Designed miniproteins, single chains, continued (3). Designs and how they scored, part 36

Each design is a single chain, and the fold is of that chain. pLDDT is the mean over its residues in the fold that is shown.

## One batch from the design tools (miniprotein)

Design m9308
Fold by ESMFold2-Fast:
Structure m9308 (fold): chain A 74 residues (1-74)
Amino acid sequence: MLEEAKKLYEEGVKAYKDGNYEEAKRLFSRAYQLFLEAGNTDFAAEAYRFLADVYKKLGNEEEAERYRQLADQL
């Protein structure tokens, strides 16, 4: 579980850097679920923060703010 979550997170970071925001969104969404299941709230918060940045890049400030708040609550 944790190893799979880390791989998804790494792939999400790569997709984000490559400008593949839709792919990054899918990868980070899967990664945070697995991090939460593994009890790793630090990595889940980082995945939420990247999701907020992805939503900003896609022009969705409302969702970006929501994911920033979720990260801060972890």
Scores: mean pLDDT 84

Design m9309
Fold by ESMFold2-Fast:
Parts: sequence; C-alpha cells; structure tokens
Structure m9309 (fold): chain A 70 residues (1-70)
Amino acid sequence: MEELEKEIDAAVEIISLAVSYVAAKNQGNDEAARKAEEYLDEASRLVEQGKFDEAIEVAKKGREEVDKLM
C-alpha cells in the first residue's frame, strides 16, 4: 500500500503542476509555461523509472518555481 500511496501522491502533484502549466499558457506567460513543462517532463520521467518520491519533490519544486513567475 505504501507504493500505491506514493503513486497517488505523485499523480496529484503532477496534476497540480499541469494545472499551473495550463493557466500559464492561457495567460500568455511563456516563461512560466516553459518552466512548468520542464518540471512536468522531469517528473514524468521519474514516474516511468518508479522513483515516485523524487517525482513528488520535482513536481512540488516546479509548482513553486512557476508560482514565482506568475
């Protein structure tokens, strides 16, 4: 169950970052959108490798960095 919980947490954080990406695109904030895309790509790659804890941290960091640009 711990593994499944980490997968769900990673999915939630990635979805939150994806929402920020869509918001940035809709606002025409190209820098924030680009930053969100970079972190989304990295988090997705970590999920593919089964590194859910690292994916969570990357997605959270991405959201914080995107928030600074918006």
Scores: mean pLDDT 83

Design m9310
Fold by ESMFold2-Fast:
Structure m9310 (fold): chain A 87 residues (1-87)
Amino acid sequence: SQLQQNLQQAQQRLQAWNAAPEAIRDATLRLLDEEPDPSKISTREIAERAGVSVGTIYRYFPSKTALLQAAASAMVGRRMRELADSV
């Protein structure tokens, strides 16, 4: 089903996110908090904030879109867990 496919893709995005260095994850989330429009965030800004090279980011994510999708999956998953825990 489409729901099962969406869940599987979200899980794959989350696994890629969790495999990435904390510095990249923190920098991406902080930039998205400051500027929620992903078109205004560059991979270079994420790299500079994280203290890594753009090439290092591409070792974990094949594109800026993949990185931002992984970040979105992590944020949604966290929010869903918070909502589940609130009963």
Scores: mean pLDDT 77

Design m9311
Fold by ESMFold2-Fast:
Structure m9311 (fold): chain A 60 residues (1-60)
Amino acid sequence: MTRKRILEATKKLIREKGAANVTARDIAEAAGVSLGTLYSHFPSTAALVGAILLEIADKL
């Protein structure tokens, strides 16, 4: 589940260094995917952060 791996990697990076310091490259590297794969699931880091905030607000 590539989408789930990307979301989990992004949550970890946000906890470790804050949302403002997380880059698409950091997320792709932490999730073990290419930048192309990352962008195929999320067109921007803002969309990715938004998806995480929705998960946290509801629960996951």
Scores: mean pLDDT 75

Design m9312
Fold by ESMFold2-Fast:
Structure m9312 (fold): chain A 60 residues (1-60)
Amino acid sequence: METEEQRRNRIRAARLAKAETGLSPEQIAKLAGFDSVEEFEAEVQRETGKPLEEVEKIEA
């Protein structure tokens, strides 16, 4: 699960950047390597089992 783990880490890093810098969801999706906010949000929910907003609260 090397590739999946690394992708998960990049997603988390992008979320932390959003919380710290106030970047738009579009910019955060780009940082995580996605072409849309919907795709990024779906991946976060799939990997963490929680919606994007909830994940942000946990890591803030």
Scores: mean pLDDT 65

Design m9313
Fold by ESMFold2-Fast:
Structure m9313 (fold): chain A 97 residues (1-97)
Amino acid sequence: SMAREAARLLLEGQKAYDEGKYEKAVELYEEAIRLAKESLGETHPLVAAGYYLLSQALKKLGKKEEAKKYEELAKEMDQKASEEEKREFARLLAEVR
């Protein structure tokens, strides 16, 4: 499913980040966010997680203003997420780990 592909890309981005490949992590996180929005909706926890991780990678690249923008978006999305959507996010991550 598109939702599982989004979760997979999020984990691949985290691996790239851990390896110091910050530009690759940004690319993977942006694609994960795009797929998550299309399949799960703009306020889903996977989108919030994607924005947080994207912000961290952008900070490593010195893109402070862009990082701040995504950090604020992540906070906004997290505040709007339901308990059911949080359970769905946990299930999707379990399926692709």
Scores: mean pLDDT 88

Design m9314
Fold by ESMFold2-Fast:
Structure m9314 (fold): chain A 57 residues (1-57)
Amino acid sequence: SMEELVKEGRELIEKLGEKDPVVAKVAEHELRKAEEAKDEQTLRKIIEGIKKYLEEL
């Protein structure tokens, strides 16, 4: 589940990077921190935030 969340997050960050590379770099850093902390709640929050941001672009 954690591995699946990290994979989904990385794929979303790649898409985000095509539109907003600065925000993508920040999101990548936050995703990495959450992955290192094994914080599934924060990973889900980051993924949801990226999805919402992409919907508004």
Scores: mean pLDDT 83

Design m9315
Fold by ESMFold2-Fast:
Structure m9315 (fold): chain A 49 residues (1-49)
Amino acid sequence: SKEEELAEEIRRAVENGDYERATALYFRALRQGLTLAVDAYLEAMRKLE
């Protein structure tokens, strides 16, 4: 699904240290209501703390 694809792209961006891309994809997910992708960003960023 588009949610799962975007969630995977966000996780990959964070894993690669591409936080600008990850954050841009996160705001896209928020605008489109893609909850799995939003959750993927929040979980990935939480693990950095």
Scores: mean pLDDT 84

Design m9316
Fold by ESMFold2-Fast:
Structure m9316 (fold): chain A 75 residues (1-75)
Amino acid sequence: MREKIDAEAEIALLEIQYAVGKLIKNPTEEDKKDIIETLQKLIDTLKRASERFPELKAEYDRLIEQAKKDLEEVK
């Protein structure tokens, strides 16, 4: 259970970081880089969680797809 809680906490923190980044109206190059890095880290974390918790795979796959779309919009 600890590993599952740790994964969910990491995902939640990354989603919060991304949400804060989206509030920047005119992001600098540094802001854009931080948002991209956060989204890439979120995707990687969700992929690992999807592999470890197959019962939640559909939910994690949906979040990965959304994060990938958001990443393309920021690039």
Scores: mean pLDDT 76

Design m9317
Fold by ESMFold2-Fast:
Structure m9317 (fold): chain A 60 residues (1-60)
Amino acid sequence: MEASGEEVAEAQRFLASLGLITPDGVYDAAFRRAVRAFQRMAGLEDDGVLDDAALEALRA
């Protein structure tokens, strides 16, 4: 299941704190690139999908 709007907003706020994006509430190509950049930094597979592993890493 894809991330909910609330999960996307949470991830966008965190990614914005890292300087990767401006949080606008949209799950678009720019957001997917930011997710991939974060996944690389966290040592995860950089597929650009905001799954449970990526959400767990954002909260860790």
Scores: mean pLDDT 68

Design m9318
Fold by ESMFold2-Fast:
Structure m9318 (fold): chain A 60 residues (1-60)
Amino acid sequence: MQTLKVEFKSEEEAEREAKRISKEYPDIKVKAEGKTVTLTSDTDVTTFIGIVLRAIGEGL
């Protein structure tokens, strides 16, 4: 099980990114709480890192 918390600049940005990740990766449990998005997955670490990179860095 992989879990990561990602902090965004605003609650609106966090909610938008949470919806996008949930849509693209339905097997990932995504929860937005304020400016923080919590990603939880039963998948392997490589897939999980791919999601994080797309959400934060590579998708910018």
Scores: mean pLDDT 71

Design m9319
Fold by ESMFold2-Fast:
Structure m9319 (fold): chain A 64 residues (1-64)
Amino acid sequence: MFRLTPVVTSSDPEVQRRVSERLGTQEAPDPDQAARLAREGLQLAREVGRETGVEIRVELRVEE
C-alpha cells in the first residue's frame, strides 16, 4: 500500500491552504493507482494556478 502526502507551497497563503485541503493524504494499493492519484493532484494544482494566476509548487511524498 502506498501513501501519498502532498506538500504544497504558494506565494498566496490562502491558495496554499485551499489546495492542501483538497489534495489531502491519499492511499493506493498499487503503483498504478498511486500514479493516477499523483496525476489527478497535478491537474488540480495546474487548474487552480491557471484560474488564480498564482504559482503553485506541489511535492508528493510517497511511502509504502
Scores: mean pLDDT 78

Design m9320
Fold by ESMFold2-Fast:
Structure m9320 (fold): chain A 70 residues (1-70)
Amino acid sequence: SEAIKYLEELFKKKDYDGVYMGSQAVINGEREPESVKVAGLAGLEKPTSLGVTEEEAKELLKKAKEILEK
């Protein structure tokens, strides 16, 4: 899945706020890769950090992958 690949690339780059926003979009019903990318980019471009940890990002990414792999 292009959406999974995008989120995994953000995680590898340690862009945890982007992983959080993109994964939340998937959890909330987004399935199109472009919509997930827009949500992830919003997490990167915001003026203040959400303070998302690696562990939080990993758990949300796992949930998003479970949803997209069905």
Scores: mean pLDDT 78

Design m9321
Fold by ESMFold2-Fast:
Structure m9321 (fold): chain A 76 residues (1-76)
Amino acid sequence: MSPLADELFAEANARAREVIKKHEEEAKKTGNYRELSIKAVAEALRLIGTALGLAWAREKNDPAAVARYEAELARL
């Protein structure tokens, strides 16, 4: 991958791991392990996908796509 894609992917992976760990800790408090784990995985996958899309848009120098993916990341 491009250096920008590699960097964003690594950052997204780190954030995804933090999201999963945070949901695991919350599940310990509530006892609702299954539902929170599903939500955590869904959020992590969306984060990674959006970050990869942003990296690709930056590499292609597409300002409209960059703005769209940055907005999606801000919502996550």
Scores: mean pLDDT 72

Design m9322
Fold by ESMFold2-Fast:
Structure m9322 (fold): chain A 82 residues (1-82)
Amino acid sequence: TVELLEELEKLAREAIKLIKEGKYEEAEEQLKKMEELRKQVKDPDVKKHGDELIEEVKKYEERVKEAEKLKKKLEELKKKLL
């Protein structure tokens, strides 16, 4: 039970790190592993924590992707401004 929680937290930290590095496909793989581990959890408190971790990682990924889109637009504008 505790070991499953620790593994979920490890996968969450790895996913966040990959998202920060722009490795979104690799981050999606970590999220998929988290969802598979969640299916094996029997403890209701660990299930709730796992669901919250998965949700937070997904929200973080969406925010980073939007920031990356804005950075690309800013780089295009910089080319125009000389």
Scores: mean pLDDT 80

Design m9323
Fold by ESMFold2-Fast:
Structure m9323 (fold): chain A 63 residues (1-63)
Amino acid sequence: MDVRKLVGLHEAERLLQRARDAGAPEDVIELIEKAIEYFKEGKVDEANRLLREAVRRLDEWLA
């Protein structure tokens, strides 16, 4: 079992909940949802890239 996939999936799901609770823009939510999909597919590198982009956009929105 890929531990990196499980950790990333858990982090992405937590970020999705936080983004939804904060009322984040739809594009940020879509990036997190796509990252979750990629983690489930085992595309860990692509999922992490999308997750980093979502965090960057969320930080810019919160600033």
Scores: mean pLDDT 80

Design m9324
Fold by ESMFold2-Fast:
Structure m9324 (fold): chain A 80 residues (1-80)
Amino acid sequence: SEEEKRQAVLDLLKEILRYIGKKYNVPEEVLEERLAFAETLPLETQIEIIKRDIDYLLNSDDPEVKKFAEELKKKFDEIV
């Protein structure tokens, strides 16, 4: 359903933001503000951010980051 797709997209975007926040030591307050802002974005904008962030992480020199990005891409492909 559309509602299930919207929720899955938002959940994936939040997962990406939390991962980046933890990996790069973003302050919790800043992360919470980013998560709240992400919830206000149109579905199409959320999808575009996910695509950009996944592409960015896939180009990382860190093999753990690349592996996580591959898992994110798989999840994203299952939603779209």
Scores: mean pLDDT 85

Design m9325
Fold by ESMFold2-Fast:
Structure m9325 (fold): chain A 67 residues (1-67)
Amino acid sequence: MSGAEAAKEAAGVELSEEQGERAEALAVRLMTERGLSPREALVEALMEVAGLSREQAEAVWDLLQAS
């Protein structure tokens, strides 16, 4: 399951392919530059790129882990 697909299913938000790719790239940068965990990095990236609330971004992470 992709991050964009998970965002649609968990938060009801349709991400463009570009937004999904940007969120993934930002999450990798946050892990590398700031030492964030994968969960924290993806949550922050989704909030910044897609304007999701923290609750929505955490729901996306939880769905990805359940898959």
Scores: mean pLDDT 74

Design m9326
Fold by ESMFold2-Fast:
Structure m9326 (fold): chain A 60 residues (1-60)
Amino acid sequence: ALDVRALTPAQAQALLDAVVEAMNEAGKYARENNLSTVEFFKRFADIAAEREAALRAQLA
């Protein structure tokens, strides 16, 4: 898991921005494709996982 306690303020802001971006992206996709609530959450989870992996690589 990502160690949130080890994050600098800038890294913490980047993580917050990534989560907000993932929510907005999933929401836009759900609206455009008329997704169910379950499908929306699956898309959000997938995007959030990709963003977390990218942040872990940046923090290494």
Scores: mean pLDDT 73

Design m9327
Fold by ESMFold2-Fast:
Structure m9327 (fold): chain A 63 residues (1-63)
Amino acid sequence: MVLAIARAVRDYTARRPDELSLKAGEVVEVLERVGPDLWRVRSLVTGEEGLVPADVLEVVEEF
C-alpha cells in the first residue's frame, strides 16, 4: 500500500545501488518508512524503486 505522495525538494544522487536518484520537483510514492530519516520510494516518472533520505522529500498527500 502507498503511504504518501511526495515531491523531491532538491536533486539527490544515489550513493549506493539500493538508493534512488531524484531530480528536484520529481514526484514519488512513499512505500515504506524504513527509519525516521530513510524512506523507500518509487518514482512516478521512471517506475524505479529505492531508498532516499527523508529530508529530500516533501509530503504532498498522505494516505
Scores: mean pLDDT 82

Design m9328
Fold by ESMFold2-Fast:
Structure m9328 (fold): chain A 65 residues (1-65)
Amino acid sequence: GPLLEEIRRILRRGGASEEEIEEILRALKQGDGDKAQRLLVRLYLEGKISVEEANRLGRLAREVL
């Protein structure tokens, strides 16, 4: 859906691999918010997303869940 596509776009722009993106999207589709949050935090710590993008992704993830 549009929210998952927005999440994919933000992550891809930041340099996340397709494997990392699909793992996050799978966690969200399965309702595993804890796993999705851990994966997003890891990408932030790796410098692949900004603090603003991390906050936006967290909001989008809550809306999908």
Scores: mean pLDDT 85

Design m9329
Fold by ESMFold2-Fast:
Structure m9329 (fold): chain A 87 residues (1-87)
Amino acid sequence: SVETVEEVRRLLEEAIRALEAGDEATALALMQKAAELASTDPSLQNLADALRTMIEQFEAGELSRAQVRGFLRLMVRELDRLREELR
């Protein structure tokens, strides 16, 4: 739904800001909430799976803050596109 897309987008934008502030714990919590919410929407399953994989890789030290921030920005851009299609 549009409401689910908008809420997931908001959570990812907040996660990006947390990463920019160096607050990795807040960013992880926000990414986890975004993944859970995205999992409830059939159109967001690929995004939910990508978020879960990214969270695991970030916690394992396989991805830097800058890499995660970059991927989250791409995800926000894709959500903006999906939101336009659902209007």
Scores: mean pLDDT 86

Design m9330
Fold by ESMFold2-Fast:
Structure m9330 (fold): chain A 108 residues (1-108)
Amino acid sequence: DPEELAVKAAENAPEVARLVPPHPLVVEVALEVARGVVEGKYPSPEELREMADRVRELSETVAELLEQLAKALEEGNMEVVRRLTLRLAVLASVTEEQVRLAIEIARL
């Protein structure tokens, strides 16, 4: 249930925020990727690695997720792509819009 998943994400938000502080640039990058995936327009592996480099000093966890997402896209592993994108959206979930994107990704 996507709504149950969103509720679970909200319940775990304080613990997630402890691991990945919500820096504005990290939130922007995560939203850009999540919106692209929902629209069926995946960022290229090269674009994802560029994004990872931009956020690496702000969030090593998000940078690593972006690198893993790039690799999954290169391998055509869409199940892993969906799972990693959902993780990225949940980590950035500090607003209602971000929670909605996580629900939409969960439906993919």
Scores: mean pLDDT 71

Design m9331
Fold by ESMFold2-Fast:
Structure m9331 (fold): chain A 70 residues (1-70)
Amino acid sequence: KAVEYARKAAEALKAGDIEKAEEYARKAEEAAGDDRALLAESLGLLYEGAGDLEAAAGARALAEALRAAA
């Protein structure tokens, strides 16, 4: 599940475990596949966990726009 992997990547970033963060971020991207809305939502969670609230808001807005278009 892309969202779950993105959350785990964010948790790893907060803990300072860069290797785990990279591993989970990669898994989130793979789990999203061609689902652009799911990928954008997952990136929003990752940015929020990293403390980049502007990037997180942008990713969430993109996910909502892509979901509305489907």
Scores: mean pLDDT 74

Design m9332
Fold by ESMFold2-Fast:
Structure m9332 (fold): chain A 59 residues (1-59)
Amino acid sequence: SMEELERLAKKYGISVSQLKGAITLVKSVSEEVAIDYIVHEMGLSREEAEELVRELKKL
């Protein structure tokens, strides 16, 4: 669990804290809202944010 979070955070160039926030968000709001938030808050491209959201839904 923790090792997987560290791996994902490094892959997307974000902090583990930001990743934990993204996990909570993905489970709480629509996919479109989660993608928009990740783009604006974490500075990821829309393509990167879409990939991250897909990975987080598999957790």
Scores: mean pLDDT 83

Design m9333
Fold by ESMFold2-Fast:
Structure m9333 (fold): chain A 65 residues (1-65)
Amino acid sequence: SEEEKKIIEGAKKYVEENDPETIVPQAEGLLKEDPNNIPALAALIEAYRKLGQDEKAEEVEKRLK
């Protein structure tokens, strides 16, 4: 829980500094190799939110553990 929050904060900062359109395919690639990659899930959630794709972000958020 605490580690998850720290990862989410890091992902939010990373997405703020980078192009969400490039982050989405990168995170998807990582998740194809490991569907439970928490940093990749967090980055994908924040990237979708930055793109205004809230429904997609919410769907990915349900997978985060």
Scores: mean pLDDT 81

Design m9334
Fold by ESMFold2-Fast:
Structure m9334 (fold): chain A 91 residues (1-91)
Amino acid sequence: MEEARRRFESYKRAALEAIDQGKKAYERGDVEQARQSGIAAAKMLEKAAEVDPRHAAGLREIAQRVYEAAKKSPEEMLKALDEAKAYLDSV
């Protein structure tokens, strides 16, 4: 239980870092790096869901939204990343 909580916190922090990196890459005009960082954030959300059954469904739903947005445009992906950050800040 204690180890699962530490793993969740680690994945949450990694997801937040990837979100920040994606936003900064987009500001620099590095669209491909922004997309890669968004995908990395979604993967960390999936890992967080594996160790936190209480919030697993919500975490997986947000990860799926980021994956889908990354296929459309950088602007859609940034919006999905903002939603992911808001969700993580609530759990």
Scores: mean pLDDT 83

Design m9335
Fold by ESMFold2-Fast:
Structure m9335 (fold): chain A 55 residues (1-55)
Amino acid sequence: EEFKKRAEKYRKAAELIIEALKDPSKQVEADNEIKKLGITEEEYKKIRELVEKML
């Protein structure tokens, strides 16, 4: 259960980061949504790095 909830948060954050990379005007909205998910700045950086490698 804990792992599933955490994985879902990271997946959602990755989707938001991908959208922000495609449209930089969405960066602020993505940051706000990611904060609502309880993701830290360090976690955000790690997710962004992984997303950029997949693109």
Scores: mean pLDDT 76

Design m9336
Fold by ESMFold2-Fast:
Structure m9336 (fold): chain A 75 residues (1-75)
Amino acid sequence: SSQQIQALEQAIKENPNFARVWLGLGRQLLDAGRPEEALPYFEKALELFKKRGDTEGVARAEALIAEVRAALGET
């Protein structure tokens, strides 16, 4: 919802290095039908998960990026 998106945007401002916050906002944008806007948030989450060595987070972010690219007609 718009309220959830606003809360996650605030969380990013307070915790910009927390990959999960970026992933969460991207997911809310995707669920709101805004895949073009979701993509850079998932890419930022992927970057942060890689810096932390979080292999589970990397796999999840890559799967979401693939889902968004498919939704955008990118193959």
Scores: mean pLDDT 80

Design m9337
Fold by ESMFold2-Fast:
Parts: C-alpha cells; structure tokens; sequence
Structure m9337 (fold): chain A 77 residues (1-77)
C-alpha cells in the first residue's frame, strides 16, 4: 500500500538524520546536530525522539526558546 510504504520510507529517512545528528552531538558539533535533527522532524514530525534530541542540541547552542518549543513538541506526541 502506497501510504504504508511512504510512512516506512519517511521513518527510515528520519532515523538516518537522527543517527547523523547523534554522531554530531558526540563530536560536539551542536550546530550540525541541530540541522540534522531539524531535517528528521521535517520528514517525520511525529518522531518524539528527534524532537527531544533537537531540544538538547538547541540548549547546547544556547537557544533556550527553540529548545523549549522542540521539547513541547516531543511531549505532545
């Protein structure tokens, strides 16, 4: 089914971007991590893990306002 295949592809792509962001976080590249997590939530807005990790990346960058918004998104899912 086309809808199910689309969901699986989007989920897989979001997981790849989360993995890239996690690697960037490990390296201390918080700007790159935030960019990768932003791509993950753009592809799969229901990925609570990506929203939580995005919030952490924003906190590391000192953007507390964006961090709170991303955390609120993860809590509503």
Amino acid sequence: MEEELDREIRRALAEIYVAIGNLDMEKGDYEGAAESYEKAVEIDPENATAWRNLAEAYRKLGDEEKAQEAEAKSQRL
Scores: mean pLDDT 83

Design m9338
Fold by ESMFold2-Fast:
Structure m9338 (fold): chain A 65 residues (1-65)
Amino acid sequence: LQPQADALETQAAHYRKMAENARKAAAESTDPGLKAQYERGADFLESKADELEAQATALRAQHQA
């Protein structure tokens, strides 16, 4: 299931890129509420990327049992 793990890692990379874009939007925002919303969104996207990377690691590890 190497291709499945690779797909999850690719999706995680996309979420991390989205988080980076959200942080950039937060940095460029002058509205404190909108800034906080972008920062919260970035944190959420990074959390999702971490979950996908953990799933990919679990799929890779299944061949070691």
Scores: mean pLDDT 81

Design m9339
Fold by ESMFold2-Fast:
Structure m9339 (fold): chain A 56 residues (1-56)
Amino acid sequence: MVPELDNDGTAESWYRQGERYEKLGYLDLAARMYELALELDPDFEKARENLERVRS
């Protein structure tokens, strides 16, 4: 497994960026990253759940 090569702006990489911003307390940036993940994969349930959480 070579995770570095898989991190090329996919829905999962945007989701991970959102998690990072959420941990830093930048909820607006986290929401934006989760939204980008959902643009690439509308069925990405984790991104939807986290987006709802940070906007609540």
Scores: mean pLDDT 75

Design m9340
Fold by ESMFold2-Fast:
Structure m9340 (fold): chain A 96 residues (1-96)
Amino acid sequence: SNLIKLLGLVNSVLARGKITDEELEEMVRLIKELNDEELDQLAEHLSAIVGKKELYEPIREQLTKIRNEEDLDKAKSLVRELLEMLRREMAAIRAR
């Protein structure tokens, strides 16, 4: 499942705090293969990971921009922006 692969990649990247160019390209590829329902599910999962329901809409809009971006380098930049947003929000959550 492309959704499961994406969630695994996002979790791995957020845990490491680093992303490779190959991982950015793979994330773009996987996002471009998602339909609207899968984008909705991905946005729900990502907003749940960062514990903020209000981030659902901005995450969903960013995912739509990535899916519709024809330029690979620009699409990769949009993925980096999404990951940085998620990283900042996760860093703001209190550690257990």
Scores: mean pLDDT 84

Design m9342
Fold by ESMFold2-Fast:
Structure m9342 (fold): chain A 72 residues (1-72)
Amino acid sequence: MEEERRRAAEELLREARRLAEELGKISPEFAETTLRDAEEAVRTASVEELRLGAEQARGLAEFVEKKVKELE
């Protein structure tokens, strides 16, 4: 349980950091908010919520990356 939660939290933080990096190209404020929300989720969320959050952050990061490329 502890190890599963730690791994899920690490995955969420990794995907949230990627999302924050992409969002930072558009708005530094959104990047800061994204990282803070991920840190709060790591403290309060269940393993299932952390895994879902990581998948959502990954999908959103891919969407933002595509939009950033459109601004080329």
Scores: mean pLDDT 80

Design m9343
Fold by ESMFold2-Fast:
Order: structure tokens, then sequence, then C-alpha cells
Structure m9343 (fold): chain A 59 residues (1-59)
């Protein structure tokens, strides 16, 4: 279980970095704030999805 959680955390970290890099074309503060709010939601979903798939594969 712990190893799977650690892998999910790595995915969350990588996803956050990649999304920020891809969205670097956003220049306005208002749009950047909206993206940052959505980014945290996407990172959480990616982490949950990886965790779920890894647990399901073991069963």
Amino acid sequence: MKRIEERAEVVAFSTRGLLRAELSFIDTPAEREAVERALEGLVERAKETVLKLLKEAEE
C-alpha cells in the first residue's frame, strides 16, 4: 500500500510540473489564477486515478 501511495505522489508532482510548463503561454494574472485552481483539481484526479488503477491491478 505505501509504495503505491508514493508512486501516486510522484505522478501528482510530475503532472503539476508538466501542466505548468505547458500553460506558460498564459500572460494575464486572472487567467493564471483560474488555471492554478484547475491545476490542483487535475493533479488530485491524476493521483487518485493512478492509485485506483494500481490497487485494481493487484486484485
Scores: mean pLDDT 70

Design m9344
Fold by ESMFold2-Fast:
Structure m9344 (fold): chain A 84 residues (1-84)
Amino acid sequence: LREEIERLRREAEELRREAERKREEARELSRKAAESKDINEINRLIGESLRKMGESVQALLEARRLEERARELEEELRRREEEE
């Protein structure tokens, strides 16, 4: 049970790190788009930035699900330790 809680929390942390990295990549792409004078390049960079932002949001949602599951298991572990 404790190992499962630790695994879920590590997976959630990984997903949060991925989300942050994707957000940073999206910001960099947006900065490059702002510096470009080529409409085709701007459109491509903005499109890629939006995709990265979408991926970041999905990773955060998954991280929250794992964190919630870990919290439920922590409560179960706490109850088991009190009953032992």
Scores: mean pLDDT 83

Design m9345
Fold by ESMFold2-Fast:
Order: structure tokens, then C-alpha cells, then sequence
Structure m9345 (fold): chain A 64 residues (1-64)
């Protein structure tokens, strides 16, 4: 797989991850139960970390 193909793959996954984060944030705004809010916040944190890792991989491939 070329670096360009790897970048496209990671950008696609990044877009999906960003969409999931957006939907989780929308769900959090509508949630009234404190325990569920906490679980949604934890899922947002996990997805934000995954997003940062994907961005790092894309930048690393661009520098090759």
C-alpha cells in the first residue's frame, strides 16, 4: 500500500471518528440522566484520543 493510499484510509477513518464524536455530543446535550452523561463523556474522550492518534499517523505519513 502506498503512503497516499494509507493517508486516504486514515482520513476516511478520521472522518468517521469525527462524525461519531459529533453524534455523541448531540446525545450528551439531550441527556438528562447523570450516569448516562458520564458514560457518554467517557466515550467522547475515547473517540477524541483515537482522532488525535489518527491525525498523528496522517502527519507522519505526509512527512515520509
Amino acid sequence: MSNEEKILLYETVLGSTEYVIEKLKETLEKETNEERKKKIEELIEKNEKAREELREKIEELREE
Scores: mean pLDDT 83

Design m9346
Fold by ESMFold2-Fast:
Structure m9346 (fold): chain A 64 residues (1-64)
Amino acid sequence: SLDDISAFLSEKLKAPKARVRTILRSLGIFDASAIPLVAQLLGVDLSEEELEELKKELERLIKE
């Protein structure tokens, strides 16, 4: 759900959940492809390894 995705990214990117939720809603993307865009808008620099790990974790969260 949007709330679960927002909570996950809030914890991982150290940003307020409400801000993450607003960004996700503005993008209209609610899957792992949103991660690099959310990070960029929050000013968070992620390595390729960090990005791939976050994508895998989020995909597992979305499936359940």
Scores: mean pLDDT 81

